Designed miniproteins, single chains, continued (3). Designs and how they scored, part 106

Each design is a single chain, and the fold is of that chain. pLDDT is the mean over its residues in the fold that is shown.

## One batch from the design tools (miniprotein)

Design m11681
Fold by ESMFold2-Fast:
Structure m11681 (fold): chain A 92 residues (1-92)
Amino acid sequence: MAEELKEVAEKGIELLEAERDKVVAFLESLGLPEIAAEVGAAIDEALALYKKALEAAEKGDAEEAKKLINEAQQTVHDTVLAHREAIEAALA
């Protein structure tokens, strides 16, 4: 239901807003400022997509809301995966 998608989008926004600065600061502390900037930008893009998903869900457009939520999740996932080896090396 569109109401369930609204809740998913709201929780996604809350989680990303809470974690953004913490994740960026952590990556910077590992000596990865370029990766920190890219991950921060990906989180900002995902936040914009979740906010659009929330608007779509509020209008009852469940299909558009699902698409935007999936795009938001994919954006963060792909960015983190692209930098996985560099992050793992910095943690060793």
Scores: mean pLDDT 83

Design m11682
Fold by ESMFold2-Fast:
Structure m11682 (fold): chain A 71 residues (1-71)
Amino acid sequence: SEFEKYFNEGKKADKEGDYEKAAEYFKKAAESPDATNQQKILAYILAARSYQKLKDKEKAKEALKKANELR
């Protein structure tokens, strides 16, 4: 699935310490049309975590807001 492809790329980037790339892929996973609401929530939370590691507070807050709107 498109979600699984981007989500796995995000996890790989996170493991390698590439938080910019991790955030990008987790955001793409969250925006995938085949993703369930639970999958989108998880992906936005992981994107927010990646942004927090980058000290990008605004993008982290935006990702968390998107996750919260799907609850």
Scores: mean pLDDT 88

Design m11683
Fold by ESMFold2-Fast:
Structure m11683 (fold): chain A 85 residues (1-85)
Amino acid sequence: RAAVLAEVARLLRRGAEKAEQGDGEGAAKELREAAKVMRDSGLPGSDGTASGLERLAKLAEQGDTEKVAREARAAADALEAEAAA
């Protein structure tokens, strides 16, 4: 449980960093990997979270990198807090 959330948070932080650098393609790749890890985990709500991350990946590819960076960072912070509890 905690290990999965920590891994997803790490991928989201990498995605946010790439989006902050204007690398939408790189951000999308990290976000899709995070979505896959979350979906494969079978955790409650994982399908909804994964779908949200896939939408952020599409926004990153469309050039909405500032929005993607903010949302990915916020999601990473929330998952890290949950993993630490």
Scores: mean pLDDT 80

Design m11684
Fold by ESMFold2-Fast:
Structure m11684 (fold): chain A 90 residues (1-90)
Amino acid sequence: MTREEARKRIADIRKRAEEVLKTLSEQSRNKVEEIRKANKGEISPVERVLAGIYEAREGKLTPQEIDALRRMAEALAKELGLTDLVELLK
């Protein structure tokens, strides 16, 4: 994988994560922004899950991938108080 290809994939992940982030509650958006600010320049696990939720909403994931994503969202909701992440996968 080239550096150009890697940068494009990171940008795509951030773009998808940002679209989902806009649909979250104010409390959850503030928490995710805090995490993003702390991880400036790197993709956080939260951003990867948000990008995955975007892909699930677009119908691009298999049922098995959606189940795995739901479990990751539930873990983050419990750990970080991001309870609306699970609701996005209903």
Scores: mean pLDDT 75

Design m11685
Fold by ESMFold2-Fast:
Structure m11685 (fold): chain A 120 residues (1-120)
Amino acid sequence: SPIEELLDEINEIYREMAKIATDESLSNEEKLKKLQELYLKRNEKIDELISLLEENLSEEQLSKAKKIYKESEERIHELLSKLYDAIENNAPNEEIAKIAEEIVKVVESKNKEILAIYNS
């Protein structure tokens, strides 16, 4: 389904962000530029997802999905801020990896919950 495809694409974007953040062959400037490009792509896919959810979900399902989305987005943005700060301040790669892995886990958990609501 288009919703399942968008959820998978969003998961893949965040996995790519994690790979870029931990790529020791890239400069800080290259990492931040690539992460910003992926962040914009993420925003486009999330806007498409919200539109499709509004078209396909009941009011009760949509309310549940929007709550999950809001709570996870607050956490994701906190973690992204920490990730950007860690990269800019040359934090150890292990610290950057830990933040990136936590972002991926939050995103994948959120998208699994949204998919479950859609299939209910």
Scores: mean pLDDT 90

Design m11686
Fold by ESMFold2-Fast:
Structure m11686 (fold): chain A 77 residues (1-77)
Amino acid sequence: MQKKIEEALERLENTEVEEEAKEFQTLLLLALGGDEEAQEKVIERVIEEAETISGASKEELEKIREILEKYRKEEEE
């Protein structure tokens, strides 16, 4: 897992991508690596995008958060 995350981070750093997209991808990779702060930021960002793009209801946003929190908790166990 760690080596794949390092390779993905190096690839991201060498890619001409918008700074905001790089920041989010870095947070996602750190979250997959077990960084709790990054996991929280990724969850909040996904919820924000779901609300903005899909017009998801409060109930749908809560379900999305629950799924993401469950995925995070499985990595911790």
Scores: mean pLDDT 65

Design m11687
Fold by ESMFold2-Fast:
Structure m11687 (fold): chain A 74 residues (1-74)
Amino acid sequence: SEAEKEEYERLVEEAQRTLQEAFKKGDAETALEAVRRLMDRERRRLGLTSAADQERYELALREYREQIAKLVAA
C-alpha cells in the first residue's frame, strides 16, 4: 500500500541519518553494517518480504554502499 511505501521511505531516511552520524566517528564499514541490520530488521517487521521488496532493498543497499565509498574517498 501507499502507507507501507511511505513507512519504508521513512526507514531509509532514518538509516541514512544513522549512517551519517556513525560515519563522523570514522568507521564507514561498521556504520554500513549497522544500517543494513536496522533496515533488514524493520523490513521483516513490516512484512516487506516479496521478491520485489527484496530486490528494492538490495538495490538500495548497493546504492548506499556507493555513496559511502564516495564519502570515504572525499
Scores: mean pLDDT 69

Design m11688
Fold by ESMFold2-Fast:
Structure m11688 (fold): chain A 66 residues (1-66)
Amino acid sequence: MLSEAQWEAAEAQARAAGVPEKLIELHRALRAGDRERTLRLATEMGFDREEVERALAELEKLRAEA
C-alpha cells in the first residue's frame, strides 16, 4: 500500500498537471476510505449516488481482502 508521502507526491503531480482540485479531493476521500465524503463529492460532481455506493462497496471488499 502506498504511504501518505507517496500519495502527497501524487496529488502534487496531479495538481501541477492541471487536474481540478475537486477531483483531487475526491481521490483523497476515496483513498482515506471516507465513504460518506466520497459519496457527497461524487454526487455534487453529477455522479449517481447508487452507482457510487455500489463502486465503493466493491472497493471496500477488495480492501478487506488485501
Scores: mean pLDDT 73

Design m11689
Fold by ESMFold2-Fast:
Structure m11689 (fold): chain A 97 residues (1-97)
Amino acid sequence: HMQLTLSGPSTVKEGESVTLTVRASGGTLQRIALYLQKPGSSSYRLVARLDAPATEATFTIPNVKPEDSGTYVALGLDAETGQLVASQGTSLTVEKK
């Protein structure tokens, strides 16, 4: 079974860059998208996307702001089955400088 893992730091200082890594196990993804859900919001903001077959993707958010705080989720399309696979959420807090 395909699984997606999203990893990165839990905190970052305002104005720095943060890198989040998505890894697929059990198959290849046709595309990978990174979404942000803010606390108390039911909506997801698309942060970054890779529209190429991959088992790993790194997404770098430069010059982070308080608006970049929240729960990040990766969504991938399984290249073999066409099934959507989601990572567990990872929390990021942008600390005031």
Scores: mean pLDDT 83

Design m11690
Fold by ESMFold2-Fast:
Structure m11690 (fold): chain A 81 residues (1-81)
Amino acid sequence: ALPSVAELEAAYREMLRQSKEAARAAAIALLDRLIASTTDPRLRAGLQQLRDIVADPSASLEEILTYVRLVLAEHRRLAAA
């Protein structure tokens, strides 16, 4: 039998929830690696603040991805310098 619309809606919501938690876990792991490798105390403090924002259960998937994109863009800029 084909799944009901309610079952598909529930599966979609669960996929979004899993995506958010997976994104948070990946972002925290990335930030922890950057914090551990950083010797500049001001940069470390900024990364720790972003980690706290990402780790907040109320943070949206969009917010998590936005902060990760900003960190990656800055890291690429520093690597090119």
Scores: mean pLDDT 75

Design m11691
Fold by ESMFold2-Fast:
Structure m11691 (fold): chain A 76 residues (1-76)
Amino acid sequence: SSMAEKLRERLEEEGLADKLSDEDIEKIIELYKAGDYESLKKLLEEKGVDPNVVRKIIIEIEVEEGIELIKAAVYK
């Protein structure tokens, strides 16, 4: 998915890609979409990743996607 690809790229920029497997990234997106933030936080802490960094990245991706959806709806 585009969100999983964007999350992977942002985690690589933060130097965290080596701490998270592709399966971990898929699980992060799954838990986030389910609203299971407690399980998400626990998974990240177990992997030695700051949950606040991942939360910020996901919010930034959602904002970018929201802006593109608004552009598509208003100017097409």
Scores: mean pLDDT 78

Design m11692
Fold by ESMFold2-Fast:
Structure m11692 (fold): chain A 77 residues (1-77)
Amino acid sequence: SLLEEFEERVLEIAKQAGADEVRIIRTPEGLEIEVTFGGSLGAAQFFAQSVELEARKLGLEVDVEIGGNTVRIRVPY
């Protein structure tokens, strides 16, 4: 599915960007992916931009928020 493809792409990008922690949360409202970059604000910003681009390519509407060194991605159902 598009959502599974998006998850796989997000995880690959997180790995390439040097993520320290990745947490995936599934709720009735949607999917949430939280990625933490220890002491690397630049990596968090790069990751956020890359995720938004991948979502756009797949036609998915996503919410991407940066809080310090953590990036939160929300995909509503």
Scores: mean pLDDT 82

Design m11693
Fold by ESMFold2-Fast:
Structure m11693 (fold): chain A 107 residues (1-107)
Amino acid sequence: HHHVHKVVIAVAPGSDPELLEAARRAAKEFAEKYGADEYFVVSTDDVYGMLKAALRIADLGPAEVHVVAVGPEETAKDMAISAANLVKETARIKGAPVEVKTETIVV
């Protein structure tokens, strides 16, 4: 059986320090809940940070990724979809088998 890495990515709007702090707490809580090996906290304005996280995940090999988006309802849904798609596409290009699940925390 393959060892499957578990990873959490928490995404929040970069313009709001309170939402970024909520994302940091969510990343830690979800990492503990799912037994994640690593977690990342990324702002929507930090495209480079998000790309680095996606590349790191692809480099791990087989992975289960939990994307948690924190923000207002519409923004949180859009952030979750965008982050999940970037992770999936990066993994596909790198040939890494990745399963991505999305969750939102509406504030």
Scores: mean pLDDT 83

Design m11694
Fold by ESMFold2-Fast:
Structure m11694 (fold): chain A 118 residues (1-118)
Amino acid sequence: SEEAAILLGILVVMETELPDEVKAFLEKASPVLQKAYEELKKLGGSVTREKALQIAKDLTDEEVEEALKFIEKVFPKLSEGAKYSIKLVIQFYGSIEARKKLAEKSKNKELQELFLER
């Protein structure tokens, strides 16, 4: 799903500042989520929207909820630079519809605003 692709991209940005917290989350995540994350990370600068959507194709609403809850928990710890990179990731992967769905599921006000307008 587009929601899953957005959240995987956010996790890649978060690992640059919070590598231990992201690794600990991934070790407890579903095997499907772990595999999708590693595939997306290996692409690096060669990632396209189409490839990211294909990688995220098998992720369910359960994995989306799991990733979103973790992102919300650690989001306040991120620098303004990391938050800006997350904004670019959201705009790169996500349609308006996918971003709106993530905002509706999110409990973090700053992250909700980031999905919708920022």
Scores: mean pLDDT 83

Design m11695
Fold by ESMFold2-Fast:
Structure m11695 (fold): chain A 55 residues (1-55)
Amino acid sequence: SLQDIQQNRQNARQMIDDMRRRSGVTYGQDVADRMGQSLLDSMDRQTRRQLRQAQ
């Protein structure tokens, strides 16, 4: 369902945010932020495709 897609996206976002904070300690905040943003952009593109299919 549409709600399942949105819920999964929110769960993935929280995991990415947590990973970004932890990676900032190892790789530096700038690198971690760029990695996190890249993953969020990829996920947004995927969600957009799924929403079009669900309609």
Scores: mean pLDDT 74

Design m11696
Fold by ESMFold2-Fast:
Structure m11696 (fold): chain A 67 residues (1-67)
Amino acid sequence: DRLQFVQQSVQDDLNKQKTRIAQEVSGLKGASYKEAMDAMTPEQQEEVKKKVKELEKEAQDKLKQGL
């Protein structure tokens, strides 16, 4: 199914973007999302969560446009 393929591709892209944002905010290059988040202050974690929420909204918008 095309929709399932698109949804999976969007999730893969989101996971990569989440990791990149966490690395940028923490300053830990090459760290996994979990490692970067665990190294952050609560304020930095909230910043990452806010940016991730914006990306998730964009991903949902892309899925709607694909219809």
Scores: mean pLDDT 76

Design m11697
Fold by ESMFold2-Fast:
Structure m11697 (fold): chain A 91 residues (1-91)
Amino acid sequence: AEKKYKECLEALDKAIEAAEEGKVEEALEHLEKAIKCVRELEDLGVLSVETGIGLILRLIGARILLELGRLEEAVRELKAVKEALEEEFAA
């Protein structure tokens, strides 16, 4: 579970970095990896279905913002998702 959680954080960090650099295609690639990773945390029972669905919907929103070129809003949403995921796993 911890290894998968760290993989999700790495995917989110890479998506944020790419979006901040204006690398939309790279940001979208990492965002899709983050979505798959969050689904896998749900499947493992590490995230509740409610929390997992909430995070995935927010990531889909960030994807739409990236596709529209709204990079600052996409970065804000990606950072908010990362913070929510970190809070869920805080020891």
Scores: mean pLDDT 84

Design m11698
Fold by ESMFold2-Fast:
Structure m11698 (fold): chain A 110 residues (1-110)
Amino acid sequence: ADDIVKQIQKKSKQFQDIAKQAQSTLPPEYRDKFSRLVKETLETIEEFIEAIKNNESVEKLMELIDKFVELAKKLLKLMEEANVPASLRKAVESRINEILQLGMEYIYSK
């Protein structure tokens, strides 16, 4: 559990850093919505980490995964609509996929 938590925290930080780079490329009209989606995504990751620490049920963990996936879809769609450079969109998507993989690996190990 401790090792997976550290890995998720590391990937969450990498996601935050690349998201800041993507935000700098956004037209002003997209910045507020993008910032809110990033914040909600980071809060959901933190809720998932706390759920791991509290040994919460698979059902609760899956609810958090579902919330994370829905936020990620909205974030990726917004970046595409805002014409964020493809390299930054792919980098954000890669960080999202790495976090999702770690979360699912934890659930399958439970």
Scores: mean pLDDT 89

Design m11699
Fold by ESMFold2-Fast:
Structure m11699 (fold): chain A 63 residues (1-63)
Amino acid sequence: SPSLGERLEGALEQLKTMLEEGVLSKDQVRDMTDRMVAHMRRRGAPQELIDRVRALGEEVLRE
């Protein structure tokens, strides 16, 4: 079964697909990514995992 990190990265890839298909706006993707990072911080996730999720979110919002 996938790790929490793998599931979160998969969720960000889904957000990228939804953005590319026009289902979500860039503002909605940013808000969802920011909420995910905030949730991870509250849950005490490792900084390396938070940084990876943040980097993936920024990559999705590139262009």
Scores: mean pLDDT 76

Design m11700
Fold by ESMFold2-Fast:
Order: sequence, then C-alpha cells, then structure tokens
Structure m11700 (fold): chain A 75 residues (1-75)
Amino acid sequence: SELEKLREEIVRAVEALREKIPDPAEAEAALKEAEEKVLKKYVPLARKASKEEHEKILKEAYREFIELLKEKLKE
C-alpha cells in the first residue's frame, strides 16, 4: 500500500538522519522540530476533514515529514 511505502521511507529517512547526526540529543531535537511542524499544520486539517479525507491528509503529512527530513540531510 502507499501508506506502507511512505512509512518505510520515513524509517529510512530517520535512520539516515541518526547516522548523519551521531549525537542522540541533537538527532532527537531535529526529529521533534520536523514532527511539530507537520503536526501543527495537519492536525487542524484532520479535525475538520471527513473520514474519506483522513487517509489523504495522513499521506500528505507523511510526505511533508519525509521532505523535511531530506532537507535536514542536505544540511
């Protein structure tokens, strides 16, 4: 499924970020910053959305999270 593929991509991006940032505290801070940015945007959208839109919103949130992690990896 697309959700399963996105979750696998998230796992790989998180692993890559932890490899790039060997300090666990710094890696965790970078992950939390990305997570908070995504949650602030998508949680309000999900609350207003129909059940049918929830999967679409979740996929968009996952894609944005992956993009943010990839940006951190380029730094």
Scores: mean pLDDT 84

Design m11701
Fold by ESMFold2-Fast:
Structure m11701 (fold): chain A 68 residues (1-68)
Amino acid sequence: MAREASEEEQKRAKELIEKVKEGDEEAYDEASELSVELSKKGQIKLAVEISVALLDYAVKKVVERKLA
């Protein structure tokens, strides 16, 4: 079974997800890197949670550009 993420990893992911929701582009890049790292370590649940937040942000940016 995949190992559960550490408390520090969970806290970092949560902080990055919140920043991504606020439109922080730097946090988007950091969250993307963290999601890849967690996936490679078998922390699939946390990696998926980050990926969902990144997808939501990307969809919002595409919609904003389409409305211009």
Scores: mean pLDDT 76

Design m11702
Fold by ESMFold2-Fast:
Structure m11702 (fold): chain A 69 residues (1-69)
Amino acid sequence: SKEELLEKAEKLFEELKKVLSPEEQKVVDRALEEIKKIIEEQPFEEALPKVEGVLAQMFAEISALRAAA
């Protein structure tokens, strides 16, 4: 269900943030808010590829922050 997916995503992101810098945590927070909007507004078939795109962008931004440090 959408509720189960959101719960799992929030828990995973909370665990991820524990090992990240404050700047990286902001990237994760933006990604989670975007994912929540996608899940709320889109049917599952359209939501999945968009969520994958948000996750890919999130990891790219985190990698860029680490390279710039």
Scores: mean pLDDT 80

Design m11703
Fold by ESMFold2-Fast:
Structure m11703 (fold): chain A 69 residues (1-69)
Amino acid sequence: HMYKPDPEELEEMRELRRALLQKEGHTEAFPEVDKEIERIKKNVFKKAPTEEQREAMRKTLENLRKALA
């Protein structure tokens, strides 16, 4: 079965998205980032998250790192 989403991984995504928004001058969108992270965290209960959701998270982190580089 699927593993628990990593809180560290989710916090990294939050930080990267916020950094990207700051670079673009859109800090007002921070609450939307927080909302999305909380939606993903809800998959940590006994109901297993889909493989697609887990893979999307990792690809998002990779893409955000590349966008900030």
Scores: mean pLDDT 68

Design m11704
Fold by ESMFold2-Fast:
Structure m11704 (fold): chain A 76 residues (1-76)
Amino acid sequence: RIDTIKTEIGRLMQETRELNRRIAELEEEYRRLVEENAPQSEIDAVKKEISELKDRVDELTSRIQALRDELNKLLL
């Protein structure tokens, strides 16, 4: 069980890192689109994607914390 929880935390942490990298790429894309006076529809689409990914990161962060709390209780 402890090893299963550790493996799951590791997977969620990796997913969080990948999402944060994607968010950084999209934030740079957003800046470029604004600087280039791109169509508002393209700017809004990137902004929406960033928002959705940030919500996903928050969800994963909460789940990681819950799993860490469970792991700590099992080690006591």
Scores: mean pLDDT 84

Design m11705
Fold by ESMFold2-Fast:
Structure m11705 (fold): chain A 55 residues (1-55)
Amino acid sequence: SPLEEVKKLGIKLIEEGKSLSETVKEANRMADEKGLSRAQKLAVQLEIHEYYLKK
């Protein structure tokens, strides 16, 4: 799904050592390109933040 693809990108960028702000920016760009709603973008952003903090 588009939501899963954006989430996978975010996790990949964090694993590659990108900052949280850069990761969120790139994830939001892909989400906009894939037509995700504001609520879906927020959900992905929260999951990216949680992953970053647990690491």
Scores: mean pLDDT 83

Design m11706
Fold by ESMFold2-Fast:
Structure m11706 (fold): chain A 100 residues (1-100)
Amino acid sequence: MEAVEREALERFVESLRKLAEKLELPEEEIEELVELARTDIEKAKEKMAELMAEKLKLGEKGKEEALRMIDAAWEGAKLEAENVPEEKLEEIAREAEEKL
């Protein structure tokens, strides 16, 4: 239970680090973002969205879209940590088999 939350956080941190590296953010900024994610996940999500929008020059609408993408990454990390997508795939396969 607690281990799943920790796994989700570490997967999310890895995703943030990879995204920040692709955006060519300074190492100092990446480390601050990682530390923030471990302390306050919501602030880390907002900060990453802001940095992504600034680096890509997307403006206010870009920041909103960036935040949505980052929120989706966090939800994905939680699902991956619990293997819920595999269980959902089994349920979908079972429903498809029943419907013929």
Scores: mean pLDDT 71

Design m11707
Fold by ESMFold2-Fast:
Structure m11707 (fold): chain A 89 residues (1-89)
Amino acid sequence: SRARELMRRIAEAVDNKDWETMLKLVDELIKLTGAQPSLDHLVETPGSKLISGPRANPVPVATISSDPEEARRTAKLIMGRTLAARAKA
């Protein structure tokens, strides 16, 4: 399956710390499956403390001055890491 091949390549990109290649592969997988990265990937992914760190303690709903495009890129990075973990399942 093309989706499985993309997930395998995403896992390899994550292992190689090649985030640019991973983002391209995530975009390809999104086009193939219709799945969209969302803010859920920033908070629901195990280990999402990267986004929900101490800065979330003052009850902010989002980082001040965050662009939607930057948020989408971050969501894709987290999605790629989640897909890499699932490729091993």
Scores: mean pLDDT 58

Design m11708
Fold by ESMFold2-Fast:
Structure m11708 (fold): chain A 91 residues (1-91)
Amino acid sequence: SKEEEIKKILEEILKLVDEYIATLDPNSPFRKQLERLKKKLEEAIKNNDIETALQVAGEILYLARLDSRVPQETLEKLEELVEKIIDVLKS
């Protein structure tokens, strides 16, 4: 189903966010915000709250774009995964 496909992509985003957080300095202002968003994303996925999960994924992408030190590969993968969700929703 479309929901299962979206959920799989959201779980890939969750894994990518965990990797992203691991690259951040402990004193990074983005670290605390990303840890909160990661927890919110995990809870939304667990509860099959797709609308909230999509909102949180968008907020994570927005924060990554503001971070001048984000790894290029991380940002590119995050953008690709968000676009895949949009494509599934349009199908």
Scores: mean pLDDT 85

Design m11709
Fold by ESMFold2-Fast:
Structure m11709 (fold): chain A 64 residues (1-64)
Amino acid sequence: GDLAVRLAVHEYGIPASVVREAIAMIKAGASREEVIEFLRKVPAGSKLSDEELEGLVEALEKLG
């Protein structure tokens, strides 16, 4: 929901549109690995470490 989007934008600098697409992928049954690879391909996500990307996806799974 909106809390997950807000946290990702403020903590990780990922645009809200990209966060919403990642949440949609998770709800459609995409694996954590697929969501991480999607985020790595966007400029803001490419700046994050593997641990930060995994933490972000875990937060989106729990809050979305």
Scores: mean pLDDT 77

Design m11710
Fold by ESMFold2-Fast:
Structure m11710 (fold): chain A 79 residues (1-79)
Amino acid sequence: DDIIARLEALAEEYARLAEEAEAQGLPLTARVARQVSEAARTLAQLAREGKLAEPLTQEQLDLFEQVAEQAIARARAAE
């Protein structure tokens, strides 16, 4: 519930980041942000449908957010 809601919020947040990055002429950042948005949305959907082998944990959500932030930072550095 809270975890799924946060994943859906992350999907929307990174979708907006992708649009902003495209407007700024940052194609690598936009691409990575779109990939993060899609991953978050897919993970939220799988969790909602009970298709995950085990329920998502706060620790896994925290790791997802950390990896996403690092991926965006690397993409920006590569522009």
Scores: mean pLDDT 86

Design m11711
Fold by ESMFold2-Fast:
Structure m11711 (fold): chain A 87 residues (1-87)
Amino acid sequence: PLPPLPPEAQALLDAQAAGLRFQDDKKKALIAFVEELLKKGLLKEEEAKKIIEDLEKNNGELSEESQKIIQEIEERVRAAVEARKAE
């Protein structure tokens, strides 16, 4: 049996699933992903607004700062999963 996922990992999977609803539109997919991260509490409101603004201004391209924010969330989720495995 698979170990239970930490809430942070489930939230990230839910956000990824939200993005997949727009599989033919990268900008809409990334916006849906970011909005779901905000709803699940993985992202601060200020960070979410910045990422969405970058996506709107750059036609779906993430700035270096926005990429780092998303990477930090993914690293936090990875750390939570590894901590669960250690139990």
Scores: mean pLDDT 77

Design m11712
Fold by ESMFold2-Fast:
Structure m11712 (fold): chain A 79 residues (1-79)
Amino acid sequence: MTKEEIFEETKRAVEEARETFEEDIASLSDEEMAELMRKIVEAALAGDEKATLEYLEKLEKYLEEKRKELEEERKKLAA
């Protein structure tokens, strides 16, 4: 997908499921993740393609790091 397609798809997803995104964000104890998600929602709704894509990239990198940490913790708790 092009960056423009990613932005348009993100904007549609946010518009269609905004309440779900807002509930998910409010339920997050992780302030950094919550702030990134809020920034994505705001930028997408404002039509700011550059900001939306930048925050999506930051969130993706953050989630990859978090996923690795959570997998390690889950293995310790499950043992």
Scores: mean pLDDT 73

Design m11713
Fold by ESMFold2-Fast:
Structure m11713 (fold): chain A 94 residues (1-94)
Amino acid sequence: LEEKIKKIIEKAAEAVEKSGGPLKLVVTLSWRRDGTVHFDVRTVTVSTPEEAKEAVEKFIKEALEKGATSLTISLVDSQGNLLFTDTIDFPPPP
């Protein structure tokens, strides 16, 4: 899990660096329990690799604290091009 989180953060930062401008970070937290699915979709603008790292880390921490079953992260430019997307599946609690 930590290895995948690190790679996602690094790839998100790289996408922002290569874009040369602000990107829209779209984050979907999901909870799948007993056949039901709940979604929380958030968007934030990130302009630097550091902002991207901070935002992704913050949402991963929130997902873990709120017991989300998965987190999808997407970076989209001002023209609507998808530059990066990945999903983290969290292990069930012990």
Scores: mean pLDDT 77

Design m11714
Fold by ESMFold2-Fast:
Structure m11714 (fold): chain A 78 residues (1-78)
Amino acid sequence: KAEELIEKLREELEKLKEEGIEGEVEVEGDEVTIKVKVPESHPEASAEELAEGLKKALGVTKKLLEEEGYKATVEVEV
């Protein structure tokens, strides 16, 4: 269940790398850290808009992981 969420997240981060968005996920026991770096420019949106959207999307993932008993941290950098 939680394993599936983490694998799905890794797949999404790999796809984001193709768009120039650097992302990584670190799992240590029951702790999950998600780090994303937004480029200064992107064809579809400003860096601020991308950071806001990613914070909201990753916030949902964080909530789901916490419901499964994990301690999740989300870091979005511009």
Scores: mean pLDDT 76

Design m11715
Fold by ESMFold2-Fast:
Structure m11715 (fold): chain A 84 residues (1-84)
Amino acid sequence: SMEERIRRARELIAEAYKALSQGKLDEAVKLFEEAYEIVRPFATPEQQAELDKLLEELKKNRNDMDKAYEILDRFVGLLEGLFA
């Protein structure tokens, strides 16, 4: 179900935050990409555009830890919108 997929994406993002706290930015990016792939098919076209932008920004800023945290926070906000 969509709810189960969103829950799995939340778990992956929680793991990504843990990876960032350990300085493992490349692992956090991989976890984000998995969460992105899980939720994108269930998002509206507008939400898909926002998800695509977040992934692009994360890939562009792979060496910026503060930016990675910002992007994960924004992704969590989008996941909340998918339940509304």
Scores: mean pLDDT 82

